# Designs tried in a protein design run: designed miniproteins, single chains, continued (4). Part 83

Each design is a single chain, and the fold is of that chain. pLDDT is the mean over its residues in the fold that is shown.

## One batch from the design tools (miniprotein)

Design m15058
Fold by ESMFold2-Fast:
Order: sequence, then C-alpha cells, then structure tokens
Structure m15058 (fold): chain A 55 residues (1-55)
Amino acid sequence: GIDEFREELNKEATKKFEELKKKYNLDKASDDVVNEIVNEILEEVNKKVEEHKKK
C-alpha cells in the first residue's frame, strides 16, 4: 500500500543521503552542495510518489 511505499522511499532517501555524504566528503562541502544533494533526493522521492499515484 501507499504507507509501505512511503516507508520504502524514506529508507531509500536515507541510504542515498549516506552514500552521497561519503562520496562528496561533506566535511569540505558548502551549504549549497549539501542543499543540492538534499534537493536531488527530495526530487527523486517526489517523482517516485507521483509515478506511483499517477499514470
């Protein structure tokens, strides 16, 4: 159901954030870079939610 799908997306977003954090060495990242990473994850999650609900 939708709740299970949202839980899955939340886990995916968390894992992707951890991977990107490690990949980009966020100790050196500016706020802009961190914001771009967060926005990328949110856009991907939002797109999956929209595709799940809409054809």
Scores: mean pLDDT 69

Design m15059
Fold by ESMFold2-Fast:
Structure m15059 (fold): chain A 61 residues (1-61)
Amino acid sequence: MDARLDAAVARIIAHGESLGLGEEGKRLAATLRAAVDAGEIKDIDAGTDAAIRNLDYLAEQ
């Protein structure tokens, strides 16, 4: 159980919803959770920032 990861996932989803990219936000959040669970990502904050930047990029297309 990782409260920090749960907060990060919730933040990514909320950000995606705010941009009209709710489905993409959910996919990016799931990808971050899976990568952290697999031990591929140690820095949750860096992973969260990358996901948010990706959503911002997609919103501008």
Scores: mean pLDDT 82

Design m15060
Fold by ESMFold2-Fast:
Structure m15060 (fold): chain A 72 residues (1-72)
Amino acid sequence: SFDLSEPLTREIAEEMLRILESLGLSPEVIERVREVLEWALEEGLSVQEAVGMAESAVPLEERERVREALLG
């Protein structure tokens, strides 16, 4: 699991995207998550904030699964 208190890094963002791809999310959803993670990296946000943004970028029915995959 990720250290939620650390600043988001490129390596962590790429690992998050790999996990989400393993869930079978569509390429369009993965691209949306990539865009929000790029913004989070630019803003120097924490891993916890990045997880919340990634969760919010996916369809409602996928959000719990995304949260569990990234945090559990």
Scores: mean pLDDT 85

Design m15061
Fold by ESMFold2-Fast:
Structure m15061 (fold): chain A 61 residues (1-61)
Amino acid sequence: SVADEVAALQARLTALVDRLIAVHKEYEATGDPALKAEMDRLTAEIVEVVGRLQAALDALA
């Protein structure tokens, strides 16, 4: 159902944000360019998930 999709997207968004916070903290400590690339990847995935979540919520309205 769309409600199940919303729940799954919310869970994924929470996991991605938690990972981004952890990677950002490590990047501030190390300056590792691989962590910068991971932050950029996570940011892009968050934008995609937010868009999917908005579309799913609009379908429930």
Scores: mean pLDDT 88

Design m15062
Fold by ESMFold2-Fast:
Structure m15062 (fold): chain A 70 residues (1-70)
Amino acid sequence: MTAEEALEKGRQAREAGKLGEAFVYYRKAISLDPENEEAIRELAELVRQAGGIDGLPAETKARYEAALAK
């Protein structure tokens, strides 16, 4: 799976209302291409739309916190 494929799947999941799945794919796109500003932007917007990290499903929140581990 390429960063572009992951970004497309994230968008499809978001359109379907599957916010947790959309988050996983956006994160995967960033993992594959850290310079993909569009994936970073859409991920930030998804988190904001969910009401912040606390608005995300528990599993998705745990993965996000792990990704931000200092």
Scores: mean pLDDT 72

Design m15063
Fold by ESMFold2-Fast:
Structure m15063 (fold): chain A 65 residues (1-65)
Amino acid sequence: SSLAEKAADIVMEKFPSLSRKTALKAAQEALKLLQQNKPDEAVELLAKKYGPEVAITAVLSLQLA
């Protein structure tokens, strides 16, 4: 979705070492959990996969959109 793409762009601006594919995947996984009203699970799962800073940035970018 366009929302996940915008969140991926924000993640890449904060973490330029990440590939767009990785940033978009993180944003998509976060969006899925946020649509289920599970923000805590989104942060926890993404932090394990991508690190806590990427996780928080992706989740906040989607919640503030």
Scores: mean pLDDT 83

Design m15064
Fold by ESMFold2-Fast:
Structure m15064 (fold): chain A 84 residues (1-84)
Amino acid sequence: KISQLVSQAVGHEIRAIGYLIDGDLEGAARSLKEAIEILKKVVELDPSYAPDLAKTLRKLGEVYKKLGKDAEAEKYYKLAEEYE
């Protein structure tokens, strides 16, 4: 059920916020990647969730930029544009 997948993705996003508060950028990136994998499946089932996937991809890009991984950040920003 899409609602359960969306709830799981939100759970990973909340966990990523927790990691950011603790200064664990690597933990935040890992949790956001888990949310993105779930949201990709949600978008395959219902394309109306594409903007939600785009927002989470941008959040991951911002985390990579904070890690000094500018090339990875750019990849995720460009991928986010595909889902807007």
Scores: mean pLDDT 88

Design m15065
Fold by ESMFold2-Fast:
Structure m15065 (fold): chain A 71 residues (1-71)
Amino acid sequence: SMEEFLERIRRLTAKEVHGVTSDEEMEAFRKEEIERLDKLIEEYRQKAENGDTEALARLVAAEIERAFLES
């Protein structure tokens, strides 16, 4: 499935880019990414409400990424 494929890509990225080697480290990384995305979603939402079309596109992308991390 797409979710399984994206999870595999995310695990490979975390291992190669962030040095994540365990399920506990993956869960910690996931929590940190969700916190980062929550902040970005709030910032992009405010900018999009002010008519920033680039911020609207980034908001949609961030919400999709967050939904993936929650699945």
Scores: mean pLDDT 76

Design m15066
Fold by ESMFold2-Fast:
Structure m15066 (fold): chain A 68 residues (1-68)
Amino acid sequence: SLEDEMTVGVAKVELASLRAAARSEGNEEAAKVADETLDEVVAAEAAGDVEAALEAAERGKEKIKEIE
């Protein structure tokens, strides 16, 4: 649905912001996790699996939080 598409869009914006912040701070590990998570979210979204996309985003954000 449009609402699900918007939710995935918000998750992608959040991940892009985390990646930008990590790059600005020189945190290469966090930037890499954010980049890999974005790729996973985009792949799941392209497959039509909104649930998988959101789960991937949540796991990635938690992993970034653990690194920082």
Scores: mean pLDDT 83

Design m15068
Fold by ESMFold2-Fast:
Parts: sequence; structure tokens; C-alpha cells
Structure m15068 (fold): chain A 71 residues (1-71)
Amino acid sequence: SVEELVKELEELKERAIEALKAGDLETANRIGREARELVEKLKEMGHEELAEELGEEFDREGTRAYIEAHS
């Protein structure tokens, strides 16, 4: 369901942030790939606006976490 995909994306986002803060780019890249697959599934299901919003949030929060940890 859409709700389950949204929840999974939120959990992936939290794990990606932790990996990025730790400098574990291999884990962060793997999680990012999984998140992109879920975003594409949401688009295929007709939820394009939601998918774009969640994808942008994932990228924005990940970038912020990396910068804050490595600045």
C-alpha cells in the first residue's frame, strides 16, 4: 500500500542519515538506491507528486546531515 511505502521510505531516511553522519558512504549509497526504487514505485502507482516530494525530502535531509557531520 502507499502508506506502507511511505513508512518504509521514512525508515530508510533515518538509516541513511545515520550512515551519512558516520561517513559510511557504502551503506548510505545502498539505502539511497532502495529509496529511489520505492519512489519509482509510487510514481508507477500514480502518486507522482507525493513521490517527488518524498524524494526531494530524502535528498535534502541526507545532504544536510552529511554537511553538518563533515563541516
Scores: mean pLDDT 83

Design m15069
Fold by ESMFold2-Fast:
Structure m15069 (fold): chain A 82 residues (1-82)
Amino acid sequence: SKAEEYIKKAEEYIDKAEEYLKQGDYQKARDYAQKGLEYAMEALREAEKEKDRELILRAIGLAIRAIGLLFEAGLKLGVPMA
């Protein structure tokens, strides 16, 4: 489904954001987390259209992970949360 495709993309970008955080590349961590959030939000929209509760919850979970990574990277960069 489209929701599953966006979930997979969100997971890929979120995983990369976590890798960049571990490497100390906070700017790339923020950029990849932002893209992960965008894909998670698209996954949520498609999951809502499909009326798939499991995919809706997965998309929400990914959005929360991405927001957490954005917050962490933002703090490390010394910038306020946008």
Scores: mean pLDDT 86

Design m15070
Fold by ESMFold2-Fast:
Structure m15070 (fold): chain A 111 residues (1-111)
Amino acid sequence: MVAVEAVSPTEVAVLADGEVVATARFEVEGDVARVTRVWTAPAYRGRGFGRLALAGAMARAQELGARSAELEVPADNTAAIRTYRSVGFRQVGTIPGDPPLLRMRADLPAA
């Protein structure tokens, strides 16, 4: 059984067979949610659980009044970038560095 549950007002967890296999955290600043962490248990990577956690966090952020979500990701983290794009994130900027950080943003539907 797979379930998505709120751990706190700003964190969601994905449970598989009663075990936490992915989490996503965010903070709300005005009408913008900043995604601060997306984590997936190593044995469960590549199975979409990180996507499910992120989607759950975005739904919660929308319930808290956010109208967009933002995150920063290393430009060489292709797997994370693919996950973020799959839930509606698009690149809106680049922060110089080695590797550079991509700033990504997703629009949240009106609640």
Scores: mean pLDDT 82

Design m15071
Fold by ESMFold2-Fast:
Structure m15071 (fold): chain A 60 residues (1-60)
Amino acid sequence: GEKEKLVKEILEAIKNADLEKAREYLEKLTKLLGFKNIEEAVEWLVKNYGKELDEAIKAA
């Protein structure tokens, strides 16, 4: 779905150390899921995709 595609795009941007793209996709995820700010979207990612996020950061 759209949510899963955005998560994959965020993880790819993080792997590539592309902070601008990561922010753009995080803003889209924030709007899609109805969060108030990017910080809430990041907390949601850590809770639901923490292992994938950790691996993406280590690959950067």
Scores: mean pLDDT 84

Design m15072
Fold by ESMFold2-Fast:
Structure m15072 (fold): chain A 65 residues (1-65)
Amino acid sequence: GQLYRLTIVGKKPALLSDGSVLEPGTTVTVTSVEVSEDGKWVTATATDGRIIVAGADDVEVVPIE
């Protein structure tokens, strides 16, 4: 499946489903990316299966070739 590079570009950290956080400036590889219906939130799945939730304005997502 398509992989994506997700970078925290905003000042707010992203939350992981295990209770850990991704600090601003962190880049991770994700297997899926979904934007909420209101466009405010991004939900992504990390390669280890953890769910990432971040503000849409706080993340940059780029497909990996």
Scores: mean pLDDT 84

Design m15073
Fold by ESMFold2-Fast:
Structure m15073 (fold): chain A 68 residues (1-68)
Amino acid sequence: SSMERERKRRGLQAAVASLMEAGYDEEHIERGAKLAGRALGLSEEETRKAMEEARENYEAGKFKVSDF
């Protein structure tokens, strides 16, 4: 369902933000996000969008688990 896909996308965003906070480089974050997205059944485009949104939210100081 659309709600299930949104939840999975938000979960991927939280995972990406956590890797950024832990100080992983862009290559490791991208590799991890692609693996997680594939495991969640998200498309490459959905995974890319989730990573982009996670970066924007993290840089804006909006990283909260409750927001994902």
Scores: mean pLDDT 77

Design m15074
Fold by ESMFold2-Fast:
Structure m15074 (fold): chain A 62 residues (1-62)
Amino acid sequence: AEAAFRAGKGLFKNGDYDSAIAALEKADPNNPEALRLLGEAYKKLGKEEKAEEYFKKAEALE
């Protein structure tokens, strides 16, 4: 899970949002940082409703 989260962060920084999402989905589903990055990646892809869903999940875990 930790390795998947780190990979997802790197892919997000490089602008590989689809690959970042795939990596972050393999991270711990209870990791609020991974959920926020999923939200940011979906927002970059123009999927605003999906982004909002992940931001709310991250908020609920903190």
Scores: mean pLDDT 78

Design m15075
Fold by ESMFold2-Fast:
Structure m15075 (fold): chain A 102 residues (1-102)
Amino acid sequence: MKVTVTGSTEPADKLYVIAENAVGSAEEILAAVQTVAPVKRADIQVNEAKREILGVFTFEKPLTVEQMVQVALAIAEASGASRVTLLGYKDGEPVTRIVVER
């Protein structure tokens, strides 16, 4: 699995996630993310026909870049996704982009 990190090392309080060629329920994805850090709010959309999962997560505490990588890896493992793209935001500003590919 290849991990690419772009952007700053600043912590992010909100993550936007796209998982491609992914299979799973919203509950399974939320459980996987919660193994990394406490989630304050989650909006997860599963498109079974496209094999795509979209997630927006707000965390109780800002995540480090290492924790953001762990979120992307946890989603990839839980869903079998071929690619997970994660965008980290701090105070509404984009700070980090993480791509995990199989």
Scores: mean pLDDT 88

Design m15076
Fold by ESMFold2-Fast:
Structure m15076 (fold): chain A 93 residues (1-93)
Amino acid sequence: VVEEVRRLAMEALRNLQKATADHPELAPLTTAVGLLVAHAIWAAEQGNLDEAIDSLRAALGLVEEIKKQLPGNPDLDKAIEALRRALELVEKA
């Protein structure tokens, strides 16, 4: 489960970086998402699933905020989908 969550989280970050490559003004938000995703993976590895869920939800909220700045970006939609799938896996664990 932790390895699959890490895979989906890294997939989300790759798609987020691709979506925001030409938008340096979004760097504070993309950095915050990266830190929240890293914390979620760490918390899941420690068996702290509640903390992993909270961090993934916070990351998803920030990616949805970035989507308001980049509406219709398919890489951003892929990042959101990957984070939602990671969240579902942690919630089922």
Scores: mean pLDDT 84

Design m15077
Fold by ESMFold2-Fast:
Structure m15077 (fold): chain A 62 residues (1-62)
Amino acid sequence: SELLEKAKEGLEGAKKALEEHKDDAGAVRTAQASLEKNEEAIKAAEEGDEEKAQEYLNRAPG
């Protein structure tokens, strides 16, 4: 699924940002929110709920 691939890419980016900016509280919060939304998007896409996956992707910051 294209949504699944986008969510996996976003999750990888969020994890990298979290590790690179761990000393910046604002960046950490943004990266954590992105990580959570991308993980929920992956789960929804794997369950076949592409509409819900897209909603989570739309809510992921960055």
Scores: mean pLDDT 81

Design m15078
Fold by ESMFold2-Fast:
Structure m15078 (fold): chain A 90 residues (1-90)
Amino acid sequence: MLKLEAEGLAIKAQALLRSLIEAGKEEVAKKVEELLAEAERALEEGRIEEAKRLLEEAVRLGEEALKDDERAKKALREAEELAEELRKKA
């Protein structure tokens, strides 16, 4: 389950990164991008638990930065549905 949880979090983090860029929130977007890059390396090295933690932090930062952005809320909801579908297939 950890690998599918990490994949679901990566989908959410990627959606949040797109929304941060569209909203012009460059500083938070850079932090989320760095966390995504670290998580990708951790997944490649088999460090799935570390990747999950990095992705959880990326999602948290993005959600806090975009809490008042209605378009970002829609993108996040769609990403959450995709993550839930992945979890159901496991």
Scores: mean pLDDT 78

Design m15079
Fold by ESMFold2-Fast:
Structure m15079 (fold): chain A 78 residues (1-78)
Amino acid sequence: DKKIEEIIEHLQKAAEATESMSEEERLKVLGHIKKALDALKEGDYEKAVEHLRKAAEVANEEAKEHLEKAKKLAEELK
């Protein structure tokens, strides 16, 4: 699925952007990204959007931009 591939690409960029964050905050963002990816694989797009929202709440500005793009695409799959 083209949209799912695009979401995964944005999530990879978000994860890379977290490298400048504290380890504690980075692990929280990465944990939410992992749960969002698991939900996408299950076809649970509502759950994926919720985890992406939680990731964006903790993320730095650069990672948040990528997470918001991923969330918007996931919302279009609902």
Scores: mean pLDDT 86

Design m15080
Fold by ESMFold2-Fast:
Structure m15080 (fold): chain A 57 residues (1-57)
Amino acid sequence: SIEELAEEIERLLVRAYLEGKISLEEVQKLSQQLKEAIAAKDEKRLRELKEEVESLL
């Protein structure tokens, strides 16, 4: 489920930003990558993004 992965990544990004783990520029970059992965329906890339953001927490 691409939609569920996208929601999880969005929540993790917000959490990382609020906890001071990433800058606003990093949020913008990762959000753009998320949008591109959703548009491409690239579940593998979404999983990679999730792992990347989780590693920051």
Scores: mean pLDDT 86

Design m15081
Fold by ESMFold2-Fast:
Structure m15081 (fold): chain A 95 residues (1-95)
Amino acid sequence: DPEEKLKKLREEAEKSFLKTLEELLKRYGVSPEQAEKMLEIARESMKKLKELSGEEALNELIEMYERLLELTDVPEMRESLEALIEVLKERLKEK
């Protein structure tokens, strides 16, 4: 079943994303309290994404990155998050 393969790939992508985010937060010297909040936001959004598809999934990803952007003062991380938000918003315009 192709849908089960996609589900496994999504679960692997989720785990990889959360692990990469954790490592980046440690590398950027984000405080443990802020890092924990950012990881909690990411986990909450990843949980919602399991029940969402298409436009709703894109909207949840945008909201997640916007929430992460509010918690970070690291210029490089802010720039990356802003770029991701812009790309996702452009995808919403393409039907």
Scores: mean pLDDT 76

Design m15082
Fold by ESMFold2-Fast:
Structure m15082 (fold): chain A 69 residues (1-69)
Amino acid sequence: DALAEAILRALHEYGPLTAAELAELLGVSQATVSRTLRRLEAEGLVERDEETGRYSLSAAGQARLLALR
């Protein structure tokens, strides 16, 4: 999934980002990014900070991204 890979790369390069920041960065709708982020969170690949609403890579997400390189 090209969008999922792009999200994981962006979180690796730029640090914790909101769905809105990812949408702006990747040139896709916030709704599309949010749906993909929920899936990635369910898979354990990203974590959400409850205070800020920011997403970051989990250890599993970092391992997945490394495997894509």
Scores: mean pLDDT 83

Design m15083
Fold by ESMFold2-Fast:
Structure m15083 (fold): chain A 66 residues (1-66)
Amino acid sequence: SKELEEGNAAYRAGKYEEAVSHYTKALETTTDPEEKKEALGNLADAYKKLGKLEEAREYLEKMREL
């Protein structure tokens, strides 16, 4: 999706807060289980870069339950 692509571009640019916003929108709008897994994993990585380790852990656990 465009949101996932925009999130990936923001992440590569070091704009981790912006990446979180795009990945969250991708997660809210997708019906594809593989895109859901990718968005959840990328949210976890972005939260790690922001030093938000508890949020990162929560998204990893959600991904495991898919």
Scores: mean pLDDT 85

Design m15084
Fold by ESMFold2-Fast:
Structure m15084 (fold): chain A 74 residues (1-74)
Amino acid sequence: MEEEIEKLEQKAKDYANESKKFADRAGELLTQADKSTPEEAERLRKEAIELSKQANETVKKAVDYLKKAEELRN
């Protein structure tokens, strides 16, 4: 049981870390867009939106694994 909970918590941490990487990269692209030409800015903002969507999807997975770990603890 404890090993199973630890595996679920580790998966949650892994997804949370991946979500943070996507969010951080999206933020970097938005910062670069502010310093870029209008054409580059549009491309960078579209890419940032895609990364933000991926960050939201991966954070949902992290939350789901945390909930499973909590259920096993009662």
Scores: mean pLDDT 85

Design m15085
Fold by ESMFold2-Fast:
Structure m15085 (fold): chain A 94 residues (1-94)
Amino acid sequence: GKEAIEKARELGEEAIEAIEKGDSEAAIEKIEELYKLGVEAIKKGDMETVEEVLRKLEEIIRKAREKGDEEVALEAEIRLGLLRIMKGVQLLVE
């Protein structure tokens, strides 16, 4: 729903800010919150929230790579991949 999309945007912005400040731990925390939100959205069939979460994880990956934070980039890539797999399975079983 609208609130979940807004939360995904806020978490993504907070993760980018943490990366800009060199706070890898805070960035990973926000990535984990985005992942949990994405999982809940997939289970509920809230595809608009799923797409927002996926887009924000892609933005986080790009920013982490720009800053040379390979750990944050890898953490976001793993969660992005898992969400894409889960989305694919959900679409198949509907």
Scores: mean pLDDT 86

Design m15086
Fold by ESMFold2-Fast:
Structure m15086 (fold): chain A 57 residues (1-57)
Amino acid sequence: MEAGLEEAEARGLKYQPLVKKAREAMERGEETVTLTVRTVEDGKEVEREVTVELPKP
């Protein structure tokens, strides 16, 4: 196990708050939620905003 993984894990944990935001929107009866996701384009990390349709509760 490498200590250098702490940065990769921190980036993974950043998805957790977004999941909670989507969950809260579903609880409020929202139909969609906009999430910011990180993707790799040409070897560089880029932040993209995607609108996700939420299933009805």
Scores: mean pLDDT 62

Design m15087
Fold by ESMFold2-Fast:
Structure m15087 (fold): chain A 71 residues (1-71)
Amino acid sequence: MVERTEEVEKEIEKRRKAIEEAKKTLPDTEENKLLIEAAEKGIEVAEKGASEEEAKKLVAELEPAAAELLA
């Protein structure tokens, strides 16, 4: 199983900050909301130590286009 290290936690924090910046910068459209939600779900899966495959599946449930952008 993947163990959380300080390096993994810093990577998660960087991604969270990028999502927060996107929320502030992007216009409040339905597409942008779905992309942000998909990215947030990806972070949540990473925090739980799930595989990249599980993260992609969760993103695909929100919007198939978002899954392609994440891949």
Scores: mean pLDDT 63

Design m15088
Fold by ESMFold2-Fast:
Structure m15088 (fold): chain A 67 residues (1-67)
Amino acid sequence: MSELVERAKKALDEGNYDEAIKLAEEALRQDPRNPEAYRVLALAYSKKGDDEKATEAIRRAQEAAQA
């Protein structure tokens, strides 16, 4: 598991959704096909009420999991 993804999950647990998004995006810059990072983005956006971005992140996670 990526250290950035682990930190992003911790930020989600703490309610720091903006930090979780930032860390997940940093993980995706290192590995653009990391489905776990997209799952973190989906959860963070869902918690912030951004349903459109959450749905897009879910779709990207599915695509990344196929790679």
Scores: mean pLDDT 81

Design m15089
Fold by ESMFold2-Fast:
Structure m15089 (fold): chain A 117 residues (1-117)
Amino acid sequence: MPVTALVEVEAEVPPEKAEEYGNRIRKALDEAAQRILQRPGVTRAVVDVRVEGNKITAFALVEADSPETAAEAVAQLIDEIRKAAKGYKIKVRVRASTPELAELIRERYPDAEVEVV
């Protein structure tokens, strides 16, 4: 069965910058999702970005054939969001379908909230 991760990243920016940063994060995620989908073993990569006032929420759903492949794809998405957020702190939450995937994500992102579902 495929290994699945749901990634939620939240960033708070000044309201006047929310549209600019939302667009930057959306573009970065769309490009990263397209690259990730070309990786062997990745079967799904879907992204969405929402802007509400000063809050930007980015979502990514990744499906892969192994925990390691899923973890690498998730890491690439988180790193691209962090880069696009340019100095604003991000809050990362990951829902992982396996304990092995959750542990791989915790090792790379110790500040992330990671749960097995």
Scores: mean pLDDT 85

Design m15090
Fold by ESMFold2-Fast:
Structure m15090 (fold): chain A 72 residues (1-72)
Amino acid sequence: SMTPRERLLRLIGEILDLIGDIIELEKEIKKLEAEDPNNPENQAKIEELKEEIKKLEKEREELLTEIRNLKV
């Protein structure tokens, strides 16, 4: 079985990956907002990206809770 240290490092890695994904989605939103803010297709894509960010933020909070509850 994984050691407590290995489990912690895995959880940290997963959180860092989620943060990276969120940053990339936020960059795409800013790009779409800058290119054509009044385009209905771009507005729909922005809303889809915002919902994806919200989902990833929830996953990040769940992983942070796992770390807080991890007994070393």
Scores: mean pLDDT 84

Design m15091
Fold by ESMFold2-Fast:
Structure m15091 (fold): chain A 55 residues (1-55)
Amino acid sequence: MEEAERLLEEALEAARAGDIETMERKFKEAVKLMDEERAEEAERRLLQAILESAA
């Protein structure tokens, strides 16, 4: 499994669980391993997960 995708999935899970510290750490690591287009897509997925947890 690609490390960037694994870290992004962990960040999304943390976001849905309301664990903001883990979310920030994992997302930061994931986007470092991504190109600009993938990082933009990852940011959209993270925002969606945060909105889902807020509902």
Scores: mean pLDDT 78

Design m15092
Fold by ESMFold2-Fast:
Structure m15092 (fold): chain A 58 residues (1-58)
Amino acid sequence: MEKPLSELSEEEKEEIRRQAEERARGIGEVLGFDEAEVERLAKMLYEVEVEVLKRLKK
């Protein structure tokens, strides 16, 4: 059970990471990114998504 006031659960983080990877691949395909750029974008999207959800989860 996650903390009521702050953190996302590990399961939620895994799901967000999965979604970020899928979105990064889609964006990379449109923009012509290589594998390293897609991986970096996925990490950035994951970090942004986690921060957004922390703010909205009050």
Scores: mean pLDDT 73

Design m15093
Fold by ESMFold2-Fast:
Parts: C-alpha cells; sequence; structure tokens
Structure m15093 (fold): chain A 87 residues (1-87)
C-alpha cells in the first residue's frame, strides 16, 4: 500500500541519517532527518492530524537545536511515534 511504501521510505531515511552521523557527516544527517520529518508530516496530515502536529513540533525543536545529541534524541522519538503505525 502507499502507507507501507511511505513507512519503508521513513525507515530508509532514518538509516541514511544514522549512517551519515556514524561517518561524521552532520550536514547529511540533518538533511536526511529533515526529509524524514517532512515526509512523515505530509503522510500523516490527512489521516492523523494530531500525530502530524506532534511531528511538526518535534521538527521545530530539531531545527532549533545546535546539539547533535538532542537532534538524535528528537529523531529517535519521532521514529518511535511513527513505528506505532507499523503492522
Amino acid sequence: SHHDEVLKQLADLAQEAFDALNAGDYATFRAKAAELFDLAIEHFSKTDPELAAELRRRKAAFEASTDVGEQVALLVEAMALVNRYLS
């Protein structure tokens, strides 16, 4: 389904973000994490507006952060929220 394909894309973006982080490529980490937030927000905006609003709040915190550890925690928390929709 389109939903399953989006969840796969979100998982792939998370993996790419963490691969970049492990390689010390913080610019790519931030870019991939931003893509993940945007895709998740777009996908859930029509089906779960409350989740989309929570993801927007977390994206804003991610973009406002200057600390890589805080950015990692926000991304992990966002993925945990999205993973509740995996069947």
Scores: mean pLDDT 85

Design m15094
Fold by ESMFold2-Fast:
Structure m15094 (fold): chain A 84 residues (1-84)
Amino acid sequence: EIEEEIKKLEEKIEELKKEIEELEKEIKELKEKLKKAETREEILRLIGEILDKIGDILDLKQEIEKLKKKIEELKKKLKELEEK
């Protein structure tokens, strides 16, 4: 059933959004640590961790966009079947 597939994809998008929110929270905490960092080594380590998490967020956002496109395609198919 197309409706069930749409629901599963929407649930997956919500899970990915929660992962992004957690990563954004972690980045905020790392930025606060970066303000207090006193050594070059500590600063570079924190910047590296922030960049890695930004990369993860970008990957998750790309996955969400792919899922959104799939949902749009499924909704079009569902409408076509209902108008039959």
Scores: mean pLDDT 85

